# Designed miniproteins, single chains, continued (3): the designs that were tried, part 14

Each design is a single chain, and the fold is of that chain. pLDDT is the mean over its residues in the fold that is shown.

## One batch from the design tools (miniprotein)

Design m8491
Fold by ESMFold2-Fast:
Structure m8491 (fold): chain A 55 residues (1-55)
Amino acid sequence: SDADVRRAAELAGMSPEQLRELARGLGARATAQLLHDVGGVPEAVARRGAESAAA
């Protein structure tokens, strides 16, 4: 959902548009790993945000 994208992007310090572009390039799994490992986003939020952004 758009809310999941906005929440993950907010916690990672990026725009929802930047997150969608990242997910299109890397795919949902790699984006979720990056958000969690580098961005400090909680794993569940990172996964939902990345999956929604890649869809």
Scores: mean pLDDT 84

Design m8492
Fold by ESMFold2-Fast:
Structure m8492 (fold): chain A 76 residues (1-76)
Amino acid sequence: MKVKITVTLTVEPDDTDENIDAQVERVAAKLREAGVPDEKIEAVRESFRRILRHLKAEAAAAGQPVTKELVITLDV
């Protein structure tokens, strides 16, 4: 079965690791609602932390918030 979810991520230049983890957990919650197994959700958490940290670096370099829309497609 395939699960497709669209998420919008916004990162501020001064966002903390706690703020980043909160966004990761929101995505994880949507994946659980869609029936994605916990093992695949854990992999998505790690990938999203990396993406959000990269976006924070971009926001810091730009001196303004960065918003990115992502489509997640998983085979479950």
Scores: mean pLDDT 79

Design m8493
Fold by ESMFold2-Fast:
Order: C-alpha cells, then sequence, then structure tokens
Structure m8493 (fold): chain A 70 residues (1-70)
C-alpha cells in the first residue's frame, strides 16, 4: 500500500507540474493541497487535468493507482 501511495504521489506531482507549466495554476495548487490530505482524491483530479492536457498515458497510470487504493 505505501509503495503504491508513493508512486501515486510521484505521478500526481508530475501532472501538477504539467498543469502549472500550461498556465493552469489554480488546478496545480488544488492538486498540491489535496495531495497532502487525500492522495487518492488528488489522483482523481490530477488524472482529469492530465487528460485535458493530452497526457493520456499519465492519466491512465494515475487512474489505475487511485482505483487500486480505493
Amino acid sequence: REKLIEELKRLVNEAGVAAALAGRLEEARRIGELLKRDPVEAGRLAAEVARELGRDELAERIEKLAKELE
């Protein structure tokens, strides 16, 4: 479980950075805030943002990990 949470956090951070670089600063900030209290909820938001940014592979990986941690 802890190893899966660590991997999820890494991928969610990658999506947050991508969001910030795309100028989606409010979403990047929200992802960071959620990651501190609920990594699974943060993952769901990050996957949605990653898909909107065209990062489909990243979104799929995050969704799979978030589903396993439910």
Scores: mean pLDDT 82

Design m8494
Fold by ESMFold2-Fast:
Structure m8494 (fold): chain A 55 residues (1-55)
Amino acid sequence: MTIKAPDRATLARKLALIPEIAEALAARGQFPTPEAAVEFVIEEARKLGYELEIT
């Protein structure tokens, strides 16, 4: 499945709504920066086989 967003932050917000990614994010808990949380969510989506596109 392809997830599209206008920017990386919006992409991460959309991905965080996916139950498997939301659970992984909650289990991790804390991140050193908001950017690190965005990168984590994007990498979790890639591991699950999602294709990501910024328009």
Scores: mean pLDDT 79

Design m8495
Fold by ESMFold2-Fast:
Structure m8495 (fold): chain A 112 residues (1-112)
Amino acid sequence: GPPRYEVRGEVEILDEKAGIRYIGVSARLEENGKVYEGGYGVIFYKGKQIAYWAERENGKLVREERREVPLGTDIEMPVAGPPGSLEFARAGGAGVDKAREEANKIIEELKK
């Protein structure tokens, strides 16, 4: 039968004394005994904003990307990738969409 997907989105916030702040969304997919996890968000550091995303299969890092963006840029979804990528999170419905919306509200508050 087709794989069963359980996709959940959560807001992640990390503040560090070094002046680094991460705001992001995590998503998790379980399929046929495999666990796929992804995080996407923004890092604020020294007046810069960096778009960030990472993907794991069974706890192993399989993809990590960074890109500098204008300050106040909304959290971007990663581009489509191979099976097990965050492509499932882009289609994954209300939980991921809600977490992204809540994270973007926090970014907008930091811009003020």
Scores: mean pLDDT 70

Design m8496
Fold by ESMFold2-Fast:
Structure m8496 (fold): chain A 71 residues (1-71)
Amino acid sequence: SFEELKKEAEELLEELRELAEKIPDPVIQMVALKSVEELEKKLKEAKTEEEVREIIRQIRRSINSVRKVLE
């Protein structure tokens, strides 16, 4: 359902934020946290399950990018 997908996206955004906050470079951390804020805004404005699924894909890509920075 839309609500279940939105909840999944919210949980993934929390994971992304926690990972971003672990970035030791303050400039890269700021850019990563700004990306989290933009994804949070997109999720709040999402009206369809398709939009939420696309946001989830973007969040997962961002998580992978942050994990590479943390290596």
Scores: mean pLDDT 87

Design m8497
Fold by ESMFold2-Fast:
Structure m8497 (fold): chain A 71 residues (1-71)
Amino acid sequence: ADEWLKKAREALENGDYEKAVEYFEKAIKEDPNNVEAYTLLARAYFKLGDLEKAQEYLDKAVSLIKKKIEE
C-alpha cells in the first residue's frame, strides 16, 4: 500500500517529476483519501510547470482535510 508513495517521493527528490506524477497517481488509485499523495502530486505538477494541475490537486487535498475535520 505504501510502496507507490515511497517510489514517488524518491522520484520527486531525484528531480524525475514525470515518474513522480505516475507513482503518486498509482498511490491515489490505491488510497483515494491520502491527503499527502495529493499534496505531493501537486508539487510534482508545479515542478513540471503545470500550474493548473498543481492547483487542482491542492484543491483536492484541502477538500479532503475539510471533510475529515468537519465530518
Scores: mean pLDDT 82

Design m8498
Fold by ESMFold2-Fast:
Structure m8498 (fold): chain A 73 residues (1-73)
Amino acid sequence: TEEEVRRAQESLSPTEIAVLRLLREAGRPLSAREIAERLGVSQATVTRALRTLIERGEVVRTPDGRYALAPSV
């Protein structure tokens, strides 16, 4: 439900939520630079968010150094 989605999002920072939305909208792997440029934030901010999302299993790093949504297990 929308309420369940909203409650799940409350556990993430605004930057982490924005990164996840951008990766879904793009439908392809993006570099930290591309994510930073599209969100209008620093690469350091994006790198911190990506690290947290990787640790949570939400995002994976591709062999070419880009980032993509983790496949559903």
Scores: mean pLDDT 76

Design m8499
Fold by ESMFold2-Fast:
Order: sequence, then structure tokens, then C-alpha cells
Structure m8499 (fold): chain A 60 residues (1-60)
Amino acid sequence: VKKLLEEVLKKRKELIEKENELAEARENNAPQKEIDELEKEIKKIREEGNKLAEKLEEAV
């Protein structure tokens, strides 16, 4: 269970970092392609995090 919790926390940190990168990219008028790529990465991280959270709930 502890290992799953650590993986969930790591995914949450990755999500926060990517969301901050997206916010800065938007503020700096980054190319739309870069913004789209960051949004896709964020979506993927959220999906991975949700699956890890489900596994953690099943383990408890």
C-alpha cells in the first residue's frame, strides 16, 4: 500500500508541475502546438493518476 501511495503522490507532483508549465506557456504566448502538447500530457498524467488511485482504494 505504501508504494502505491508514493506513486500517487509522484503523479500528483507531475500533474502540478505540468499544469504550472501550461500556465506559464499561456502567459508567455507559446505556440499553440506546445500548449496542445502540454494539455495532452496533463490529460495522460490525470488518467494514470486516477488508475493508481483506484488501485490504492482497492488495496485498502
Scores: mean pLDDT 79

Design m8500
Fold by ESMFold2-Fast:
Structure m8500 (fold): chain A 63 residues (1-63)
Amino acid sequence: DELLKKLTELLKPTSPNAKALLKKAAEAYEQGDIETAQKYVIAAGLIENLPSEKIKEAVSLLK
């Protein structure tokens, strides 16, 4: 999945939980549920303790 690759390269998740959340985000996006996809991306970013600016950048990939 192209989106999952872009999210992984941008956020560089190390946690298995964060990686699973990004996969769920990509799946939600493919189903047209962009709001749920954004929530999963935010959750993954918070688990990885990423800056809010980086999380917002990742969320922008879903629009």
Scores: mean pLDDT 83

Design m8501
Fold by ESMFold2-Fast:
Structure m8501 (fold): chain A 91 residues (1-91)
Amino acid sequence: LTKEELREHGKRHLELGEEFLKKGEETGSKEFYLRAGDSYEAAGEDYEKAGDLEEAIEAYRKAVEAYEKAGDLERAAEVREKLKRVEERRK
């Protein structure tokens, strides 16, 4: 994948994450929060591979919040490690 294709994939994953997050807020369903987390994490990975580190950081932060709302603290912790890695790459 080119960097441009990765950015397009990241944007689509962010949009999907936002849709699932909204459904979670509307329904109170942990399943929608899990799906939001999965989508935001995928967006972070796409942006990280594209070298768009600020966008990757933002997506990973949203993934952590979504997983925490879902009660999946293990996945939230895994994404926090990814977030730290990307933040270190900025320094």
Scores: mean pLDDT 87

Design m8502
Fold by ESMFold2-Fast:
Structure m8502 (fold): chain A 90 residues (1-90)
Amino acid sequence: MTLEEVEQRIDALIQAVDELIAEGDRMLASGDKEGARRVAEHLDRVIEQLKRTLEEAEKLGAPKSVIDRAKEAIERAQAYRDRLRAALGE
């Protein structure tokens, strides 16, 4: 994987986090607890993909700005996932 491909993948995964947060909020607003659980499970998968892509970015010597954006996205996704699961009584 090239550095450019890693940066593009990080950007795509950050967008996926933002879309899942919006979807999770919609599921909670409508009382769709099963939908909210599926969003939490999808966030687990995106977090794992971000962590693996971050490791590859670090190996390739990516700029600190790219590393920091990936770390921020992981932290934001984890915080939202935990909040979503708490709302489900988990």
Scores: mean pLDDT 88

Design m8503
Fold by ESMFold2-Fast:
Parts: structure tokens; sequence; C-alpha cells
Structure m8503 (fold): chain A 90 residues (1-90)
């Protein structure tokens, strides 16, 4: 049903935002929340609000990409440090 699909999308977007926030990806989490609000505004027929929320989410994309890149770099550094410690144990 349409209602079931809408509920699944809403729950998935809320869960995504929660997981991004837990990982410190605050701009990505905010973009996900704005995306959900935009979806709800569009379903309510508020096209101006939906367009505004979409623009706000797009404005966060560079920050969200920077957050993702910084997290990836930090994970690579941690993996390298762990490898160096393991080599010392061998």
Amino acid sequence: TKELVEKIIEEAMRELARRLEERGLDAAAEAARLGLEGLLAKRAGDEERAAELARRAEALEPAALKEAAALEEALEEAAKEAKERLEKAL
C-alpha cells in the first residue's frame, strides 16, 4: 500500500539520520533530516517548503562529503597504527 511504502521510507530516513549522527557526521545527519522534512512537505502539497528544504540539504552536501572524507582518513590512520602495533608483536 502507499501508506506502507511511505512509512518504510520515513523510518529508513530517520534511522539513517540517527546512525550518521552517532558517528559524528552531523552535516550528513542534518541533510537526511531535511530530506525527510522535504518529503513530508511535498506529500502535504507544500511545494515551496519542499524546494526550500531541498536547497538547504544541497547546501550541506560539501560539509557532509568533507565529514565522510575525514572519517575515512581517520579510519585509515587507525588501521595503519594497528598494523604497526601488530608487526611489533610478530
Scores: mean pLDDT 79

Design m8504
Fold by ESMFold2-Fast:
Structure m8504 (fold): chain A 84 residues (1-84)
Amino acid sequence: GAVTVEAVADGKVLGEGVGEDAAGAGEAAQRARDAALAAGAASGTLRAVAEDGRVVGEGPLGGDLEGAGRGVAAAMMGAEAYLG
């Protein structure tokens, strides 16, 4: 299985990536976040979405290091719980 990590700001998906495990979900979360920030997002949500459309992990997009760490960690933990 896999999870899709989406970076959502202002009701729009501005970045996404796919992970097949917790580490892959973390990398997908970082890429999705980077894409959203490049698009001008100042705030938003990182969400890990299962293949059936269920949100399995969710945290802040984070404009700072603390928020970014929490969002990436939430995506990784959600992926681990769903896939592991």
Scores: mean pLDDT 80

Design m8505
Fold by ESMFold2-Fast:
Structure m8505 (fold): chain A 56 residues (1-56)
Amino acid sequence: MTLHLKLTSSPVATEVAIAEIRELADEIEAVELTGDPESAQRVAEEARRLGIEARV
């Protein structure tokens, strides 16, 4: 399954996105990230650390 996340510049939104990816790590194969570039990069790094493909 591919998870699509649109990120804002909010640190809270970034932490929520990371928590969602961690909760669904065994269910998702890829994450497609849009929105705030710095937030998307942080979420992409965490996803890749969990073995999930991340597209920014």
Scores: mean pLDDT 82

Design m8506
Fold by ESMFold2-Fast:
Structure m8506 (fold): chain A 95 residues (1-95)
Amino acid sequence: SLLEKFREFAEKVLEIAEKTLSPEDVAYVRRLIEQALKLLEDPSVTPEEVVARILDEAYRAFLEGRGKVAEILSYLATAIINLFETGEVPEIPEF
């Protein structure tokens, strides 16, 4: 399923994030992923709405000087778009 592909992709992104982010920021990203998965399971919520919420959080992280958090969240948002439009997840970049 698309949700299963996103979950697997997000876990790989978190493994990379654990090398560069604080434990607090890793926990924050994990909570946002869990919230995104719950929203994507709701038939009344569009993938575009989930992406908008993640990008809002990315922008807030950027303003707080958490550039790597913002980068990771923006990449997760892009992955949701690509997955729901094409059925495929993008390659994981080096953060």
Scores: mean pLDDT 82

Design m8507
Fold by ESMFold2-Fast:
Structure m8507 (fold): chain A 85 residues (1-85)
Amino acid sequence: SEREKLRDYVVKKINEFEDYVLKLLKETSDPAKKEEILKIAAEFYGKVVDLLVEYENGANPEEVKKKIDEIFAEAKKRLDEIYKE
C-alpha cells in the first residue's frame, strides 16, 4: 500500500513535469533554450531514479516524497526562468 501510494505519486509528478517540458519545447524556437530545457529534464529524471533506489534500500517513503517535491519545484523554477528570458 505505501509502495503503491509512492509509485502513484511519482508517476503523477513525472507526468506533470513531462507535460510541462513538452509544452515549453513546443513553444520555444531557440535551439540553445531547447538544449538547456532538455538538460534540466534529464537531471530531474536522474534525481528521481536515485531517490527510488534510496527507497529500495530502506529510505522512508514520506522523506522520498518530500525530496521529490523539492527537486520538482527546483527544476520547474529553472525551466520557468529559461522560458521567460
Scores: mean pLDDT 85

Design m8508
Fold by ESMFold2-Fast:
Structure m8508 (fold): chain A 66 residues (1-66)
Amino acid sequence: MTLEVTYKGSVTSYIGTTLRLIGDPNVEVERVGEDTLRVTLRGSEEEAQALLEELKADPDLEVRVL
């Protein structure tokens, strides 16, 4: 699963999310803009869905499934 994650102006939120994603061995993170990350999930479909729901629950993030 590939996601595009955009941060809505909160420095604290984007730092926390970036560290969370980089720390996951089944996640590939590519910076595609100043406030936008492309996230590729290489784990199970269940783990991918769990992370998608986690990211969508953050009101400071805009998450798109590619």
Scores: mean pLDDT 75

Design m8509
Fold by ESMFold2-Fast:
Structure m8509 (fold): chain A 83 residues (1-83)
Amino acid sequence: SLKEILRLIALALRLIGLEFELEFLDISEEEREELLRRLEELLERILELLRSNLSPEELRKRIEELERELEELEKRIEELKEK
């Protein structure tokens, strides 16, 4: 239980870091707004899971899904830095 909660907190901290990176990224306002929307959606899902009474096994599966989606966003943001 505690391990899964700490994983969710770590994911939230990664999202906050990405929001700060987006502030200084040289991209279009439209693309920035789209990425911020996706980060906000992921944060809402993290907060929902932190409030949930799911079993550790169910919580782990949902965390793994969030980790995959966050990795995809991190990759997209990294690609934008190179352009």
Scores: mean pLDDT 84

Design m8510
Fold by ESMFold2-Fast:
Structure m8510 (fold): chain A 90 residues (1-90)
Amino acid sequence: AYVNLSKGESLLLQKKYEEAIELYKEAIKESPNDKYIQAQAYNNIGEAYFNQKKYELAREYYQKALELDPKFLRAQRNLEKVDRALEEAK
């Protein structure tokens, strides 16, 4: 699961967003009892969707990350960022 998170981050840097999302979904599936891995993976799926300008999907995944870890500062910042992008897209 940690290995899939790291590989997914490498794919995000390469702008291979769909491949990154699949690895993050696998990390979630393999780690049903690890809230840390699930929160990190949900946040990273949100970042992949944000970079594709799929802001509504990005928001949903950032919210899922915060439901698992309300103190996840990166997900909080990402949610604020996507809310601003959605206001600009109206």
Scores: mean pLDDT 82

Design m8511
Fold by ESMFold2-Fast:
Structure m8511 (fold): chain A 90 residues (1-90)
Amino acid sequence: ASAAALEAAIEHLREAIRALEAGDVEKAIEHLEKAHRAILAATGIPPLEATQLSALLLAARVSAYLGDLETAIELARAVLERVEAALRAL
């Protein structure tokens, strides 16, 4: 159950990064939101880590909305790396 939620988060983060690289802000924000929902549904992430990932995803969505795609990509990649690490630790 926890692994499936983290795998869903990883897939949505990868789609968000591809959308940001393509300049598709609306699609990127949709996938960042889906990744955030998947992380909130996951068990096995410590509460502090889940809080920090939520803050980074909010920052990524705000950056994308404001047209700062480079910052949005950097933040989304940071979240992806941390979610992949959480999945490996299960």
Scores: mean pLDDT 87

Design m8512
Fold by ESMFold2-Fast:
Structure m8512 (fold): chain A 68 residues (1-68)
Amino acid sequence: SAMDESLRKAVETLEEAREAALRKADELQAEGSRSTPEEAKRLMEQAEGYRKAAETAEKLAEVYRELA
């Protein structure tokens, strides 16, 4: 049905968002390892934010998979 296809597309979008967030977190963490201590702390906090966003996207994708 159109609803089932919409839910599948939502899951794919969330999976892509999760991967993008994890990639960004890895980039920020790598940049932090090459930065001043003050900048490294800021970048690590941003990386943690992206990792939490990725976890939220995965949890939401699981809910949508159960509805499809």
Scores: mean pLDDT 87

Design m8513
Fold by ESMFold2-Fast:
Structure m8513 (fold): chain A 65 residues (1-65)
Amino acid sequence: SALEEELRKRAEELAAARARQKVKAITGKEADEVTVERVDDRTFRATAKAGDVEVEVEVEVPELK
């Protein structure tokens, strides 16, 4: 479904944005790198790294019916 693909793309973008925000809030520095992976059918995990600090954020796409 086109809607499901759009929601997945939005979830990936949101996960990356949240990871960047969180690492900056903790370290006061911008992320050196951000990676997003699909952990499950509807779950995305973003990892942001700033120096030796690593932060993980998960975002779940709500179930559509």
Scores: mean pLDDT 80

Design m8514
Fold by ESMFold2-Fast:
Structure m8514 (fold): chain A 59 residues (1-59)
Amino acid sequence: MKKKIEEEIKKLKEKAKKLSDEAARLLNAGDFDGMKKKIEEVEKLKKKIEELEKKKKEI
């Protein structure tokens, strides 16, 4: 079970990096609303990662 959770955490971290890169591109294009949406998605992923890391410690 721990290995599956670790793989999920890695995938979520990779998605967060991609979304951060997209947010930077949107900022450079002057799309502040799009940038904010991507940042909100990154924050949600960070919370999910923290929950999974806590769950991993209990297993």
Scores: mean pLDDT 80

Design m8515
Fold by ESMFold2-Fast:
Structure m8515 (fold): chain A 58 residues (1-58)
Amino acid sequence: MIVARAVMPVPKTSPDELELRVGERVEILEEVDETRVLARSLTTGEEGIVPKSALEIE
């Protein structure tokens, strides 16, 4: 399991995106492309696309 932490707020602007607050932890499920991952919030259990630049891998 790859765990990352949000280092900046991530807004949800489309239905396939995941909204994150600073400090929220996610599990990285899959790489979507060079700049984005599919992640699951460990706080809410919601899944969605997150920019890699918003995450710090633990």
Scores: mean pLDDT 82

Design m8516
Fold by ESMFold2-Fast:
Structure m8516 (fold): chain A 76 residues (1-76)
Amino acid sequence: MEERAKQLLEELKNSTNIEDIRQKALELGRLGTPEALDGLIELANEYEKKGSPEDLEVAQILYLAAATAALILRSS
């Protein structure tokens, strides 16, 4: 599971298409692992720092996926 989270994070970092990013972020969030949560937050912060409208949209997608991961983690 953690290896899959790492793979999806790597794919997200290399994705250039916003729809591919949205799909992979959702898949990663649904894994609900600490690595997925931390990675999604880190990437979201990086995109937010870039500050373009497209980057801000990606950041929002990543934050929503991180919220999903956090909910699953809280479920124990």
Scores: mean pLDDT 81

Design m8517
Fold by ESMFold2-Fast:
Structure m8517 (fold): chain A 63 residues (1-63)
Amino acid sequence: DLAKKYGNTPTAESVKALLEKAKAEGRTLTITDEQLQAVRDGMRALGLSDEEADAIVEALKEA
């Protein structure tokens, strides 16, 4: 099942869930533009599309 294979790759939904959990625990994470760029570049290096990488970055910004 391809869905199980992709379960090891970060998705915007999984990132958002982790950030919501951190926020519920009273943690405030400030992510810099440099860190957001590094995440985007990392996702691209893992073979994600520009759209998928941008979705993950937007999930991090909305934290």
Scores: mean pLDDT 65

Design m8518
Fold by ESMFold2-Fast:
Structure m8518 (fold): chain A 84 residues (1-84)
Amino acid sequence: SEEGLKLGKEGLELGKKAKTDEEALKAGKLAAEGAQLAETEEGAQLALEGGLAAAKAAKTIEAVNAATAAALLGIGRLFDLGVK
């Protein structure tokens, strides 16, 4: 759970700082891994925000796909964690 939160934070921070497609791709991949490991709403939210931030800097289909995957996984995890 801590690992998911850490990866989500790293993905979001890199996404916010991303100025190149390579940086966007790296941020998107980290955010997606954070989403997969998210056990808390906070972790899932960070992954969603990281995916959205990475998408702004993405220039290639690969980087856009990574950012989109992170955002969709984050949304799905928020839904999963919100149903109790």
Scores: mean pLDDT 80

Design m8519
Fold by ESMFold2-Fast:
Structure m8519 (fold): chain A 55 residues (1-55)
Amino acid sequence: KEKHKEAWKKLEEALKKLVKEGETEELNSLESLEEVVDYLLEKGLITEEEAKLLP
């Protein structure tokens, strides 16, 4: 419960940070949740362990 919820919360926070910083255009080019997770992992906004808990 806690691990999965924490990973999703971190994903949400990372997305909010990217939107705030004006990276919305790049986010809009992503077509799936898996691509969003990969993008956040590449940016270092989530960890590899957190990415494994997400689709």
Scores: mean pLDDT 70

Design m8520
Fold by ESMFold2-Fast:
Structure m8520 (fold): chain A 75 residues (1-75)
Amino acid sequence: MAVEVDAFRARIKLPNGEVVDVYLIKDEKGEWVVVPSDNEASAANAEKAAEALRTKSASELTFLDVRMEKVTVET
């Protein structure tokens, strides 16, 4: 079943200088979770952002653009 959730669309500059667009959801514990997407390129970008958020200090990541959007997630 499809459900609609609040997500943040974020543009993140990685430590290597690469810029990626991802969707972030805040879980019930207040942690940011990267939302996987259906296509290969968006899935790769989501994985890169998730890795950077887990392995790098907050000072090494730059959030360039953040906006709230509703996204439909298949459950």
Scores: mean pLDDT 62

Design m8521
Fold by ESMFold2-Fast:
Structure m8521 (fold): chain A 67 residues (1-67)
Amino acid sequence: SMDAEAYYEKGVELAAQGKLEEAAEQYRKALEIDPNFEKARLNLAKVLMRMGKYEEAAEVLKGVDLS
């Protein structure tokens, strides 16, 4: 299925494999479906920080424009 939880689970798997950019894409898709999906928001911020994208991580945590 292509619901928010399914995208979130794909992101977790990709992040575990070190595929950070692909993981971020899956978390963003989860948040497009459910903008209040806090687990996806937190894991997106964590992946962005692992990539050195600290400014983007801060914006994600503020809930400012996730598209």
Scores: mean pLDDT 83

Design m8523
Fold by ESMFold2-Fast:
Structure m8523 (fold): chain A 73 residues (1-73)
Amino acid sequence: SKKAQADAYYQKGLQLLAEGRPEEAAEQFQKAIELDPQYADAWAGLGVALLRAGRPDEAIPYFLKAQELRKAA
């Protein structure tokens, strides 16, 4: 299912963050979002990856989207 595939990409993103690979983590979180745009944790994960990549201004809209989705749940 798309949800299971989105979760697999999300888990890969978390692993890459733990390995200190935030640019690659951002790619995995983006794939999770493409499969499940309502996946609030994937939007937050992309924000964290961008922060760790030294791109904090780009992270802000992703954190706001995650907050919006969590409020809707």
Scores: mean pLDDT 88

Design m8524
Fold by ESMFold2-Fast:
Structure m8524 (fold): chain A 66 residues (1-66)
Amino acid sequence: GAKAVARGLNASGATAAALIGIGSPGAKVEVLEDGTVIAEGGLSDEQAEGIKQVAESSGGTAEVEK
């Protein structure tokens, strides 16, 4: 499973990224006060890419470990 860390998201972007992470069975998702979203364990490549796309469209950044 992949790990994704997205930073600099607005509230809507953080919610969308968290929902992608939660949709992955066994993934642990954390949303931090600064708009950082961390999703790890059980992510598919598709879900990790989805989190990255949400982060980039929100003006943030994402790091994906596959």
Scores: mean pLDDT 77

Design m8525
Fold by ESMFold2-Fast:
Structure m8525 (fold): chain A 56 residues (1-56)
Amino acid sequence: SMMEEMSKRALESLKKFVEEESDVAGVRTAVERALQEGLISEEEAKELIELAEKKQ
């Protein structure tokens, strides 16, 4: 479905952003926006933020 494709694209973009970005606050803002839009799950959001924090 279109929603599934949008969710996959959003998750892939956020994973790439976490890999490239050292600013945890920036990652958190992007992740929270995707969560608010229903593009990712709460569990996926927590995992992305944890990965960003571990890089610091």
Scores: mean pLDDT 79

Design m8526
Fold by ESMFold2-Fast:
Structure m8526 (fold): chain A 74 residues (1-74)
Amino acid sequence: SEAELQEIKAEIQKIAEEALKAAKEGKYEEALELAKKALKLLTEAVSKRTGKPKSLWDEAEKKILEEWKEYLKK
């Protein structure tokens, strides 16, 4: 399980780097899609590790993405 978490962590880091690169190049839609993918992987990993239902983390994910989307509109 720890090995699986480290693998997911590495995948999230890679996606985060791609998202930052896209954002720096002005590709905000691509950066947002990459951020959504990374956040989904994180919420799934945390749900499995903590035993809390995915639905709880799905709600948090929606709020985070909504705030990020509002920030990008400015």
Scores: mean pLDDT 70

Design m8527
Fold by ESMFold2-Fast:
Structure m8527 (fold): chain A 70 residues (1-70)
Amino acid sequence: DAAALAAARETLEAHRELLEEAARALEAGDFERARELAARVAEALLEALRAAGAPEHVLAAMEELVAELR
């Protein structure tokens, strides 16, 4: 839906620097740092999607992703 897509886009834009840092960490072989940064972005996405009223199955999938990154 449009609201969930907009929320995801805004969240990714707001966390662009963290995503760039995660990419640099991966390039440097710092998998712990990359995982930590990915978890933070995923948690922010989950919160934004929940606030935007994303469907339950989308929220459940994101919660599972966050748990796997932790």
Scores: mean pLDDT 81

